# Ledger of designs, part 60: designed miniproteins, single chains, continued (3)

Each design is a single chain, and the fold is of that chain. pLDDT is the mean over its residues in the fold that is shown.

## One batch from the design tools (miniprotein)

Design m10073
Fold by ESMFold2-Fast:
Structure m10073 (fold): chain A 69 residues (1-69)
Amino acid sequence: MLSDLVQRLRQTALDLARAGASADEVAAAVRALALEELSRLGYSPDVAQSLARTAGLEARRLAEELRRQ
């Protein structure tokens, strides 16, 4: 389900950031995971890429905020 995917992407971002990954690495990993999962769910390539890009940007922001705390 989409809500389950959002929770998994957020958890992946937190786990990677806590493991010492840079904000760029966290963003890239979350974007790649989101693109793969959205493509598997049958989203068109354009929609999947757009949503994955947004997820990556949100993950980057989360990693940067976590590093400040």
Scores: mean pLDDT 82

Design m10074
Fold by ESMFold2-Fast:
Structure m10074 (fold): chain A 56 residues (1-56)
Amino acid sequence: ITLTGPFNENNPALLETKKKLEAQGYTVTINAGLTNSPPRSYVGGLNQQEWVDLAL
């Protein structure tokens, strides 16, 4: 999956989120645009709000 949003690529919370998703068997790519982009990646088994909370 690709996490796209106004992320700081060095944010420890973002890296923790990547680690947790990879532990669930997902391949995670971070696209830190630093622009107002809605999250574009969907994770099966998580609802949209849970995904947003996990990605941010």
Scores: mean pLDDT 57

Design m10075
Fold by ESMFold2-Fast:
Structure m10075 (fold): chain A 113 residues (1-113)
Amino acid sequence: SKAADELVEQARKDIEKALKDAKKKLDEVAEKGKSGTPEEAKKNIQAVVDEAKKKLDEILEKVKKEAEKLTPQDQADVIGFANFLKAEALAEIEEHAKKLLKETVEEIEKKRA
């Protein structure tokens, strides 16, 4: 339905924005982490990942509430698709965080050499 299509499009936009914002925060935290310890870098990067997970959960809860006015089939389809987009965004955030942590630790070690 038109209403279901509009909810899917809004969910996609909200999730894409959360992904972009999380990647930007990860880049900023990783860069600042280069002047600290590996333990601090790991803790600060993990905090950004945890914040992003919470934001994605909030987006999904909003989608669930707005989907309540749809048919049961459209509600299931919209929620299923939003869950899929959330899972993909989270995987991208976690992979980006993992890469940045490795690079940040390598730069910290280079400064000690």
Scores: mean pLDDT 90

Design m10076
Fold by ESMFold2-Fast:
Parts: structure tokens; sequence; C-alpha cells
Structure m10076 (fold): chain A 98 residues (1-98)
């Protein structure tokens, strides 16, 4: 590939990595708030994940949905809270895309 094409592929990979990193940070905050029973912070974390997904487009949406789905499957104690947060995330993302 040309030097420019190789650079673009690396930039795309770095953007995808950054999207997953930020989504992971957002999820960590959400899970912490859920464990603490802090519903206000769960709600804010879900909204921040939606804003992140909007900035990164399809990659951001994919990262957030994948991580939320994995968290809900692994954390049965807080599953209902995580599922509620996922619903709020999807509603905010959908409304902003309209």
Amino acid sequence: VSEEEAKKLKEEEEKRSEAYRLAGEGLDRLIRAAHEGNMEEVERAAERLAEHALKYGEIGLEAAKELLNQAAKSDTKNRDTIERARRRFEERYRRAKE
C-alpha cells in the first residue's frame, strides 16, 4: 500500500481503539455507580456513553452496545440496572439521530 493508505489504516485503527477505550471508561463509571446504588450517576454515565457513541458514529455505537451487553450478561446482581442504563443510552442515541 502507499504510505498515505497505510497512515489512514493506522488512524482508523487508532480511532476504533480510542472509541472502545472511552466506552470502557464510561461503562466502568456506570458499573461502579450501579454497585453503589447511585442511580443519578448511572443515568449520567448512560447519557455520556450515548454522547460518545454519537461522536464516533457506528464504531462508538458498536463499542457501547457490545460492552453493555457483556456487562449485563456477567453481572447478574446489577443486570436490571445495566439493562435500564442500556435502554436510556439507546433512547438518547436514537433521539439525537432523528
Scores: mean pLDDT 78

Design m10077
Fold by ESMFold2-Fast:
Structure m10077 (fold): chain A 64 residues (1-64)
Amino acid sequence: SEIDRVRAEIQELLQRLQALQQQYDQLVADNAPQSEIDAVLDEIKKLQDELKELVARLQALEAA
């Protein structure tokens, strides 16, 4: 079902986001170049925006 597909996508996205957040923490701890830190933050922000869209889509599907 579309609901099951969206739920699977949300779970996959959450796992990727967790991994990126851990990478961010490590880069900050290691005093990595700001450009590398910014690149990871940009990716985190993009995935967070995708997650919000998927959650909204899931809520719409559950209400239909």
Scores: mean pLDDT 88

Design m10078
Fold by ESMFold2-Fast:
Formats: C-alpha cells, structure tokens, sequence
Structure m10078 (fold): chain A 57 residues (1-57)
C-alpha cells in the first residue's frame, strides 16, 4: 500500500541519515522533514560532507 511504501521510504531515509551522521555527514532538508512526501532531489556537498534533500509537495 502507499502507506507501507511511505513508511519504508521514511525508515530508509532516517536510517541512512543516522548512518551518515555517524560518518560525519550533515543532512539538510529544504522543508520540515515529512516522510509522507516524495524526495524530489538529493544534492551532495563533497567539501562539507553535507547532503541536501529536497521534498516535493
């Protein structure tokens, strides 16, 4: 179901974010994080070890 897919995506993003933070990465969101929203783009800043995630409406 859509709810299960959104939950899986949210869990993956949170898990990956925690892992990356442990490795010294910073995660930035364009909007307040809402796991029900789709990921529009992911941008990586190599110099600052920052990952910017932009969410769709």
Amino acid sequence: STEELNKAKGTLVLGLSLYLKKQGYKIEFDDNFDPSKRVKSIEYDEENKTVKITLEE
Scores: mean pLDDT 71

Design m10079
Fold by ESMFold2-Fast:
Formats: structure tokens, sequence, C-alpha cells
Structure m10079 (fold): chain A 83 residues (1-83)
């Protein structure tokens, strides 16, 4: 499968948005003192999402979308730091 540069940028932007939403969900759950099982589930899901965001960054880089790739890598790093 090969994505155009434009498609790779779009996928990376979707991944960045998903990572930011996951970070906000984790912060809200912690602020609201969510049950430990809920926090553990959110952190587990966020961990898998961070891997998916890194994959989107790699695809964007290979498609020549270097700025989009860097934004996605930064988002994945921020998501891992929130764990």
Amino acid sequence: MRLSREEAVREAEIAVRAAREAIEELKRAEEENAPQKVLEQLKTSAGFLAIAVEVAADIAERAGALEAAERARAAARELREAL
C-alpha cells in the first residue's frame, strides 16, 4: 500500500488529533479521580495509540511529509509522557 503525500499528511494529522484527545481524556480521568481500573484501561489504550501514531509518522516521513511526520512523533512522545 502506498499513500500519496497528501493522504499521508491527512493520516498523520488524524493521528496527532487522536493522541491529543487521549492526553486530555487521561488528564480529565485523573482530575476526576476515576477508578484505578478505568485509568489502567485508558493508559493501556493510550500506549497502543502511541505506537499507531509512530507508525503514521513513519509513513508520512517515507511519503516526504517531513513536517507532518515530526508533528506526529512529537504527539506520540507527549502521549507516552502522559502515561
Scores: mean pLDDT 84

Design m10080
Fold by ESMFold2-Fast:
Structure m10080 (fold): chain A 79 residues (1-79)
Amino acid sequence: SEVEELIKKAAEAGRAGDLETATEYFFKAVKLAKEAPEDTEELKVLATLLGLSVEQLRKLSDEELYEKTKKVVERFSID
């Protein structure tokens, strides 16, 4: 899926030390997953990774989502 491809790109950028690009791709993946009218398995997994419920994730503004995504990327990219 496009969500999986974006997550893969985020992981690749994170491994390369490009945290800005990793954050951008992960943010796009979560935004795309949120566009689904149903609570998909992908959306549930992404919510868990962000430390949120699906309901909380759906209510976040783009700005709030970006900030949480950045913190997750930083946490998993620490040497």
Scores: mean pLDDT 80

Design m10081
Fold by ESMFold2-Fast:
Structure m10081 (fold): chain A 78 residues (1-78)
Amino acid sequence: LPEPAVPRVSPNPSSTGTVTVSNRGALPMDVYVDGVYAGTVPAGGSLTLTLAKGTHNITGRWTDEDGEQSMTSVVTVL
């Protein structure tokens, strides 16, 4: 018998989202999420991360002629 059920959606995938980190530089870059190592992105490559909902700090680190360099981006996953 057709009976309307209360609409329910599992939080997956709504409890997480994906973020793609692209390295447009000439050197490989180590990627950290909230200070935790997530992976290395080769020159001209990309890395797709699955992150929990909320605000995350994504830090890229690389080594060039001037030593260790880093860049941090704040990303909000909705």
Scores: mean pLDDT 74

Design m10082
Fold by ESMFold2-Fast:
Structure m10082 (fold): chain A 67 residues (1-67)
Amino acid sequence: MKEVRVVKVDVEATMSEDGKEIHVKATLHLSDGSSVKLERVLHSKEEAEQLAEELRSLIGKTVQIPA
């Protein structure tokens, strides 16, 4: 495990044609030049917005990742 800071977060949300699913793709850019990708399928716009806000709040925080 190594400690790195989150320096940037990119979040993309795409709604399915029937509006029942929201596909969220997020990339966390880390201080060592690496990145962590996260994909989630959610069922409400509110859940997707909350997840995006939570991920953006990680900017400047230290996280542990597998080395």
Scores: mean pLDDT 78

Design m10083
Fold by ESMFold2-Fast:
Structure m10083 (fold): chain A 110 residues (1-110)
Amino acid sequence: SKEEIKEWFKKKISDIVAKTFLRLHVLIAESTDEETRKKYRELYRVIAEGAYRIYKAVEQDKSVEEIRKILEETFKKALEITKDDPDGKLVAEETYKRFKEVIEEYEKKR
């Protein structure tokens, strides 16, 4: 059903966010300076906010195009935060790829 597809999507997004947060938590714990820790907390916030916007878009029956736009805007911010940080950039890029794959699967199920 449409409700089952939305629940599936929400669970997949939640799983990606949880794994990403665990990875960022490790990077924060390994950071030796407060500026680097603040940067990873900001990356965490940007990804969490993006996921929440995607969640609301799905609940409001927004188009897949609008969901993709939210993802692209979120990823652009994440890349700017991590531009000089290979570890942060890898986490951001892998998270983007996983969100993109789940959105493509969601589109095929609709």
Scores: mean pLDDT 88

Design m10084
Fold by ESMFold2-Fast:
Structure m10084 (fold): chain A 77 residues (1-77)
Amino acid sequence: SLEELAEKQLELVKEVLLKLIKEMPVTLSDELLAEFGKLVIEAGEKLLKTTDEKEKEEIKKELEKRLRELVKRQLEE
């Protein structure tokens, strides 16, 4: 069903977040957490609109890149 497909796509987004959290041994601020949430929601919406494996990989790659850039900005004062 479409609902099951959406659930699988959301799990892919969760995997990206867990990977980044493990690589970034810093306590996430409320502000950084909110920005992460926004990017995850946007990526999730894109994943819900695609079933193509290559497109899913591209969305995951874009999400990882955007999240890394966000954290980099927070670490560079």
Scores: mean pLDDT 70

Design m10085
Fold by ESMFold2-Fast:
Structure m10085 (fold): chain A 122 residues (1-122)
Amino acid sequence: SALEELEELYKNIDSLSNVEALEKVKEIVLQSRTLSPEELVQVLSIVREILNEILKKMKSSSKEEQEKTLELIKEIADLLLELSRTLDPQLQEEVRNMVQGLALELKQLGYEELAEELLSRT
């Protein structure tokens, strides 16, 4: 299941590059289109934890790797917002709040352009 794959990825996060981890997250999220609302909330929670771990490692990466990581973060955020449109208004708000929180952390790390793009979509 998507949840089991994300939990396994999170457990092994330190064995993967930021780009490899996010490419896997993106694939799992794309496969999550058929999930129940309850399962999607759990997916969102695990994805947020994975993103938090990746953000902690961002500044130690090369500039090229940082740029690829930021593009994948944007793609994942866009996918989550798109998936949320099929959900009830409360769950849509939870997804928007998660993406807004992510944008604020990106801004604190100096990634203002991506942060502003994500905020404009929420």
Scores: mean pLDDT 83

Design m10086
Fold by ESMFold2-Fast:
Structure m10086 (fold): chain A 108 residues (1-108)
Amino acid sequence: SATGTATLKKGETVTLTFTLPAAGDIRVAVNVTVEGKGKVHVTVQVRSADDQGTAEFTVEGKENGEKASASATLRLRARGQPVTVTVTAKAEGDDDEIKVTVTVSAWR
């Protein structure tokens, strides 16, 4: 799996891009963990040369320092092509800083 982290201020957006080697039909799981109070809107775009998929979800942290997590799993045809996973996270909340951790895993 691949992992990226960012700290977001209110209204900030981060885009994290992952490139995965892939062969045949695969599943791509994106897990987003949030530390801090507020909502993070997540858009996941998964793309190969032959296929694409999109998922959107929200992760809401309730208290400062508590972890909240949400995941999306997408199926994609890759046929030996690299798969690009683009995760866009936008912070909306009252805390000045929200820590976002994105973990991407792929399997057959």
Scores: mean pLDDT 78

Design m10087
Fold by ESMFold2-Fast:
Structure m10087 (fold): chain A 79 residues (1-79)
Amino acid sequence: RLSLEKMLEIIDELIAGKLSQAEIAEKFGVSRSTISRLKRVLQGLPLPSLSPEEAAKLGRHALRLGSDEGMKLIEEGIG
């Protein structure tokens, strides 16, 4: 199970576009499918209207919901 903090770091790397999905997977020790799922969640967000600070606030909001609720929302968003 990924921590919410690690998921947020992966999301930041996907937004930055500096690393390939394979490189991000190796860096964080996760599968390519996990990276693809997180990328799909990002594609569902209104990202063009978000500053980096706003994106970080959304991540902090997910942490405030608690790991179980945050993971449930991400899992539902991935479906």
Scores: mean pLDDT 62

Design m10088
Fold by ESMFold2-Fast:
Structure m10088 (fold): chain A 97 residues (1-97)
Amino acid sequence: MIKEALEYVEEAIKALREGDVEKALEAAKKALELLNPTLEDEVEIGVEMIRATVLGAPTEEEVLEELEKAKKALEEGNIEEARRHLARAVAMLEMLK
């Protein structure tokens, strides 16, 4: 799970650096799916995504920062923190699309 989620986060970072927002979004969604095992976690992630959309128009650099924070959290085994950063990144990528 963590290794696969890390690979998807790295794919999302690479895609976004290459300007492929749709590919970055798909990869980030796959990473998030791997880290969301319960309905309770799904509701929490949904709330974080709504908050991210309310904070204003994101920049590409802000999305990259959230993806890199998610990668670091996964490397440290902090699944809850990784989910929050991925949820924010997904919401931001939806707005950039």
Scores: mean pLDDT 74

Design m10089
Fold by ESMFold2-Fast:
Structure m10089 (fold): chain A 55 residues (1-55)
Amino acid sequence: SMARAEALLEKAREQGEQTLKDAESTKPDADTLEAIRKAVENWLAARREQLEAEL
C-alpha cells in the first residue's frame, strides 16, 4: 500500500531529524555536521527509492 510506504517514510524523516538534533547538541565541527546531514538526506532518498521499488 502506498499509504503504508508514506507512513514509513514519515517515520524515517522524524528519525533523521532527531539524529541531526542529537548531533547538533554535541557541538561537532562544521565538516562533521555537514557530513551527517548529507548522510541522513542520502539515506532518506535511498529509503524512499527502495520502498517505491518494492511496491
Scores: mean pLDDT 78

Design m10090
Fold by ESMFold2-Fast:
Structure m10090 (fold): chain A 70 residues (1-70)
Amino acid sequence: MLEDADALLDALRYIINSRETTPLSREEIIDRVMAATGVSRENAEAAVGVAEVLGLLEHVPGKGYVFVAP
């Protein structure tokens, strides 16, 4: 439980600190989060979902997702 919370926070921290300006697919973002943080796919998917709800990721029709500064 606590370990899963820490993994989610690490994944969210990666998303918040991203300087990527190129639109990425949801799958590409998940893969990058996993590669950068070592979290499970489930935790990476959860973090991406939370980031989208918080407005840290925005879906651009025809392009994918962009990182939005908080």
Scores: mean pLDDT 77

Design m10091
Fold by ESMFold2-Fast:
Structure m10091 (fold): chain A 87 residues (1-87)
Amino acid sequence: MMEGAELLSEATRAALERAMALLGVPEQETVMANMLAVERAAWEAGLIRYNEETNRIEDSPELLEALGAEFSAVLDAIVAALAAALA
């Protein structure tokens, strides 16, 4: 699994970039692990889907509306995990 970019929606990617800036995490390895956790949580929550016809991820209007709330919960968990790991 090395092509994680195809799994990220534009909104998720933008949110992750903001999260990385807020966290100020120097370790790329930790950031990548958390990015994968966010993706799994988003898939589990139904915020991301794969379109077989176009071989790409696709956002749904209803899923996009829910993205902020679900991602905020996942982001909080990631921040807590990073704080614990770095302490």
Scores: mean pLDDT 55

Design m10092
Fold by ESMFold2-Fast:
Structure m10092 (fold): chain A 96 residues (1-96)
Amino acid sequence: MKAKEFLKKKIREIAKKYGLTEIENVVLEMIDKEGIENLDLQKLADEVRKIAKEKGLSDETIDEIINEISRAFADAEGLVLEERAKQIRKQRELEK
């Protein structure tokens, strides 16, 4: 699965799980604008926290949501690194 598609799917699942469809739009827009590798995770966490507080969620639930999003980003970044490593190996094999 492509890293960006994996991440978008995970963000949608998190937003649906907590009833925060507004977070889906904001996070996906940041991913599309900045890309996975250049995205400021602290800025993203601040935006998520703001939306969740406006919806009346507890600080504990907000921290749980932010942790799930951070984990999804870490997993997606891992996929990007794996795909890059595979591309480099394949390129080296083709250049032999």
Scores: mean pLDDT 76

Design m10093
Fold by ESMFold2-Fast:
Structure m10093 (fold): chain A 81 residues (1-81)
Amino acid sequence: SRDAILAELEAIRAEIEELRRRAEEAGDTVLAQKLAQTLASLEALIAEFRANPDTPLETLRLYLDLARHELAELRAALEAA
């Protein structure tokens, strides 16, 4: 459902926020900056989806899949440091 996809996007946002905090604590300024940009983009996307209830479910699922992929890459980058 739409609400379930939005909830999952919010969960991904929270995980990226935590990764950003960890990157900042580790002194990885490059990764912290990348995470901050990703957070800003994801927050804007979630706000846009909330403002547009007629957004097709296929569009929501596409962006959820993209967000999951990006989270996995960012997590791997932090673990590799």
Scores: mean pLDDT 86

Design m10094
Fold by ESMFold2-Fast:
Structure m10094 (fold): chain A 84 residues (1-84)
Amino acid sequence: GPSLSELQNELDSFLDDPPSSIADLLEASPLVKAVGKVLLGLPPEVSKETLKKKLNSELGFDLPNDTVNKIIILDKKIQEKQKS
């Protein structure tokens, strides 16, 4: 299926208008919900390599590094909104 393209489109939408909480990702599509579950399950300090492995395991496919980078940027933007 077009799962990677669907995830990329949804991530781009969230990057343009980031939510105030990672919990908001759990209310999105199954793919974004899976991303939100991984982010909530990891400690605040985690390596990109560890994050990629957890995301690949949860989603069931190998994510491009560019997509993993978008997820990292989104997580940082959400955390900054929570501090405001």
Scores: mean pLDDT 81

Design m10095
Fold by ESMFold2-Fast:
Structure m10095 (fold): chain A 57 residues (1-57)
Amino acid sequence: MEENLELARKAGDLMVRAGAPVDAAVQALRTIGDYLGLPQEEVDRLIAEVRARLAAA
């Protein structure tokens, strides 16, 4: 479980570094979370962090 969350976080970091569109990043993280079987709370938290980082960049 922890390894899967770490992979999702790394994907989020790559999206932020690449300057991905917010909507595309959110959809990708939802898909990754579903694929990896992550808890909804963890996915929502990661999406909120990535959205905030993209908005600040």
Scores: mean pLDDT 80

Design m10096
Fold by ESMFold2-Fast:
Structure m10096 (fold): chain A 69 residues (1-69)
Amino acid sequence: GPEEHRERATLEALREVARKLGARVETVGPGDTERLPGAEVLVGLTFQQLADSESELERLLAEELAKEL
């Protein structure tokens, strides 16, 4: 449905953004007690790198979402 299409488009956009930033996207498994299961998280970035890249992340995500939606 539209929600599944949106979720897939968002995941693809996140993967592309992660690739451009030298990071990766992981889905949290049901055994991960430190995070909510099913959440997608960026890995390979420090909190400082995330903060410094916030505006660039928003811009890149918007551009990639526009291609998928």
Scores: mean pLDDT 58

Design m10097
Fold by ESMFold2-Fast:
Structure m10097 (fold): chain A 91 residues (1-91)
Amino acid sequence: DEENEKLFEEKLKEIESKLKDLPEDFQKRVKKLMEKAKELAKLGKNELALLVADSLLKVIDAYLNKKYKEAEEALDIIEKKLEEELEKLKK
């Protein structure tokens, strides 16, 4: 779906702009999850890729509101779920 692909690209740009003010380690973690979301989009799971991008934006907002533990835990959950979804697609 081209519309979902375009929205996904726009969400990735928003994430990149917000990440620049965050610590380097946090940026690296989010960027790895963005790459995994791009793999989902390439496999035709554009709606799931959008949901991951939206979840990452919420995690960034939590971090910016000094909810560091919640942001960290949410990143761990997103990474695990994203790896599980990619493995299911690989059979």
Scores: mean pLDDT 81

Design m10098
Fold by ESMFold2-Fast:
Structure m10098 (fold): chain A 55 residues (1-55)
Amino acid sequence: ATLTVPLPSGTYLLLDEKENVLDVIEAEKGEEVEAPEKGTYYLANEKEKVEVQAE
């Protein structure tokens, strides 16, 4: 499954639906990131946390 990064280029924590840390990613806005399963994930940094869907 893949999710699309809706945030500006930067370093983010990739969190699962329970907010467990899965990875630390460097990503650009609009980049596709692999997720292990379809569903709800979060991208987080020191400024914000955004809900994203993996399809």
Scores: mean pLDDT 83

Design m10099
Fold by ESMFold2-Fast:
Structure m10099 (fold): chain A 59 residues (1-59)
Amino acid sequence: MEELAEKLADELGLPKEKVRKILEMYRQGKSLEEIAKELGVSKETVEGILEAYERLKQQ
């Protein structure tokens, strides 16, 4: 979890803590819209993070 969140934060230029929270909420089954609203980010930002996360997991 930690290492993936760190790589995503560096790649997307976001705070590591915010990326970690997004990934945690996603793993809990929260929708992209719920995550975006809760953390004060755009739905597009959440989509970008999750897309990059899945890409990094495939390696």
Scores: mean pLDDT 77

Design m10100
Fold by ESMFold2-Fast:
Structure m10100 (fold): chain A 81 residues (1-81)
Amino acid sequence: SKKTKERQFEVLKVLTENPENIPSNKEIGEKLGLSQKTVSYYINRLLKELKAKSKEELVDFALQLEIKSIEDLERAIELVK
């Protein structure tokens, strides 16, 4: 759904703010007002959809593909299908 993609993008944006120090799910949740469980859910969906094996690889893919919007995220997901 559009809301799910909006939340996935918000989580991804927080992950990419400092690539040298990838935040924990707790820290992401504190920034976004989400539980750790909810953050983990969105991260797992991003890992699956972008075919990333880890949060570090997910951050690398987001930076390489210049994912700066929800539209960019949707395009990247289509590209890796």
Scores: mean pLDDT 85

Design m10101
Fold by ESMFold2-Fast:
Structure m10101 (fold): chain A 94 residues (1-94)
Amino acid sequence: MKEIEELEKRLEELEKRLEEIKKIPDKKEALEKIEEERKEMNEFILEIFKRFDEYIEENDIPQEEIQKAVSRLTALALRMIGLIIEAEIEIKKK
């Protein structure tokens, strides 16, 4: 599923960017970068779910496959959200 592959790729890219942000010595600057990543992530997730809904409506996809895909997309989205929260907490503790 193309939407799942895009989320997996975005998750890997996010993990790398968060590690770079954590290396920023200025706490305020690092937190501003975390907020930018959060905004971009929210927009990306909404767009992915919108495209997935459109794909389901245009194609005769079995309900079981839809449920599996939704579960995987949701798990990936929650992992992205968790990574941003974890990074923000880590930066604030410095």
Scores: mean pLDDT 84

Design m10102
Fold by ESMFold2-Fast:
Structure m10102 (fold): chain A 67 residues (1-67)
Amino acid sequence: MLEREIDFAVALLGLAVAYVTSKNAGNTEQAEKAEKTMQEALDLEREGRYDEAIEVATKGLKEILAS
């Protein structure tokens, strides 16, 4: 349980950093993608779908970092 909570928190933190850095760089497309991915992951977490929330957050972060 705790390890999954840490994984989720780390992925969300990564997305938050990606959002802030993209927004400051004027990359609105990447900023919007980071924000949307964070929102989707948080919505899944609220539904109790923790594994899916972690997967969405980590996949979204990897896609942003690869671009």
Scores: mean pLDDT 80

Design m10103
Fold by ESMFold2-Fast:
Structure m10103 (fold): chain A 72 residues (1-72)
Amino acid sequence: DAAREAEQQAVNKKANEIYDMIKNDPEAFRKKAREYGISDAEIDAALASDTKAMEVAAKMAAKEYAREQAAA
């Protein structure tokens, strides 16, 4: 399933990039998360916990992938 494989690879790559942003540039992360409609409570939780950082990064990555597909 080429479409599913491509989606998983793209989402995983985006999630890793967002996770790195949470760890190395929390201000850029806050700005991007707000643009994606992530609540301040979820943003604060992601900045405080590695588990929550991974969850929010995955959620944002999926939303970003969906937006890119809709725009194409």
Scores: mean pLDDT 80

Design m10104
Fold by ESMFold2-Fast:
Structure m10104 (fold): chain A 73 residues (1-73)
Amino acid sequence: SHMDQKKELQEQMDRIKEQRQRIEDEIKKLTDEIKKETDPEKIKKLTIELFRKLAELVELDLQMDQLQRQLQA
């Protein structure tokens, strides 16, 4: 039913919000580690990990946008 479809979309959106929060927390930790690190090789490795986490957030934001558009249709 239309109501069951809305509930499923809302549950998917809630899961994405939880995933985004976990990744945001990981980004904060990586940013703090980079600020304290003095070894260039370790800074490079942490920075690559940071960019990977930022890419994951972009993917989740795109998924959220698609679900929001479906909910409004």
Scores: mean pLDDT 87

Design m10105
Fold by ESMFold2-Fast:
Structure m10105 (fold): chain A 84 residues (1-84)
Amino acid sequence: ADEEARQRIIEALERALEAVKNGDVDSAKEALQEAIRASGKLSDYDLQLRVLAQVIAALGEIDFGDYEGAIRTLERMIADLKAA
């Protein structure tokens, strides 16, 4: 049941990752907001909180110009969500 939500989060995070790599801050933030909305569809509360915490961390890294940190955070999130 959470598979569709998880896949939407992964797709949004992959878009955010590409946007950060391109220096497109606006597109990165839009994609991260999509990930937040999709996380609200997860029934696993602990997973939802972990996704929200990491998205907030990535947003902070972007806002402070730490694009390398944001890339690492996003890559780790995508790996963790992609299959266990």
Scores: mean pLDDT 85

Design m10106
Fold by ESMFold2-Fast:
Structure m10106 (fold): chain A 97 residues (1-97)
Amino acid sequence: SEKEEREKILELLKLQAAFAPLELVEETVEELLKKGIISEEEAEEILALAKKFAEKVEYIRKNSNSTEEMIELIKNTGPELAELLEKRKELVEEIRK
């Protein structure tokens, strides 16, 4: 039970990291590490997810030379964002039980 609740909290933090600005995620992770709430390994996983998302956003910005190209790139990213939001909702509902 306690281990399962911890896993759910960590998964929620990873999902939140995907939508936050990278700087804010880095600051939050550093504070959580200092307080001993997360391990160095967990911190690396959260930062990796946040960096991957930031790289996708930057790719869209740099590689969209037209409105059509931008729409196409957003569509390719949209499904992943929708999946992350849905998973976050499911985790929140389980934690609230």
Scores: mean pLDDT 68

Design m10107
Fold by ESMFold2-Fast:
Structure m10107 (fold): chain A 81 residues (1-81)
Amino acid sequence: KAREDLLKAFENAAKLAKSLGIEEAAKTAEEAVRKLREGKLTPEEAREMAQKVADALKKAGHEVLADIVLHELTELIDKVE
């Protein structure tokens, strides 16, 4: 279930980023979803992508939201191993 939850969290991050017009965050989250569905997303890559999503949100002025998204994604990545 951890992989399903992580997939959903990245999907939600992509939708959120699109609604805010933050294309870099949306593209990164969508790439993570694609790789996760293909079974090609390593935990290291997932953490890098989560950080990139959070950094893009923070640069766009959504600092609190960036922290929430990063925390949620990191917790789920740690459960997937």
Scores: mean pLDDT 85

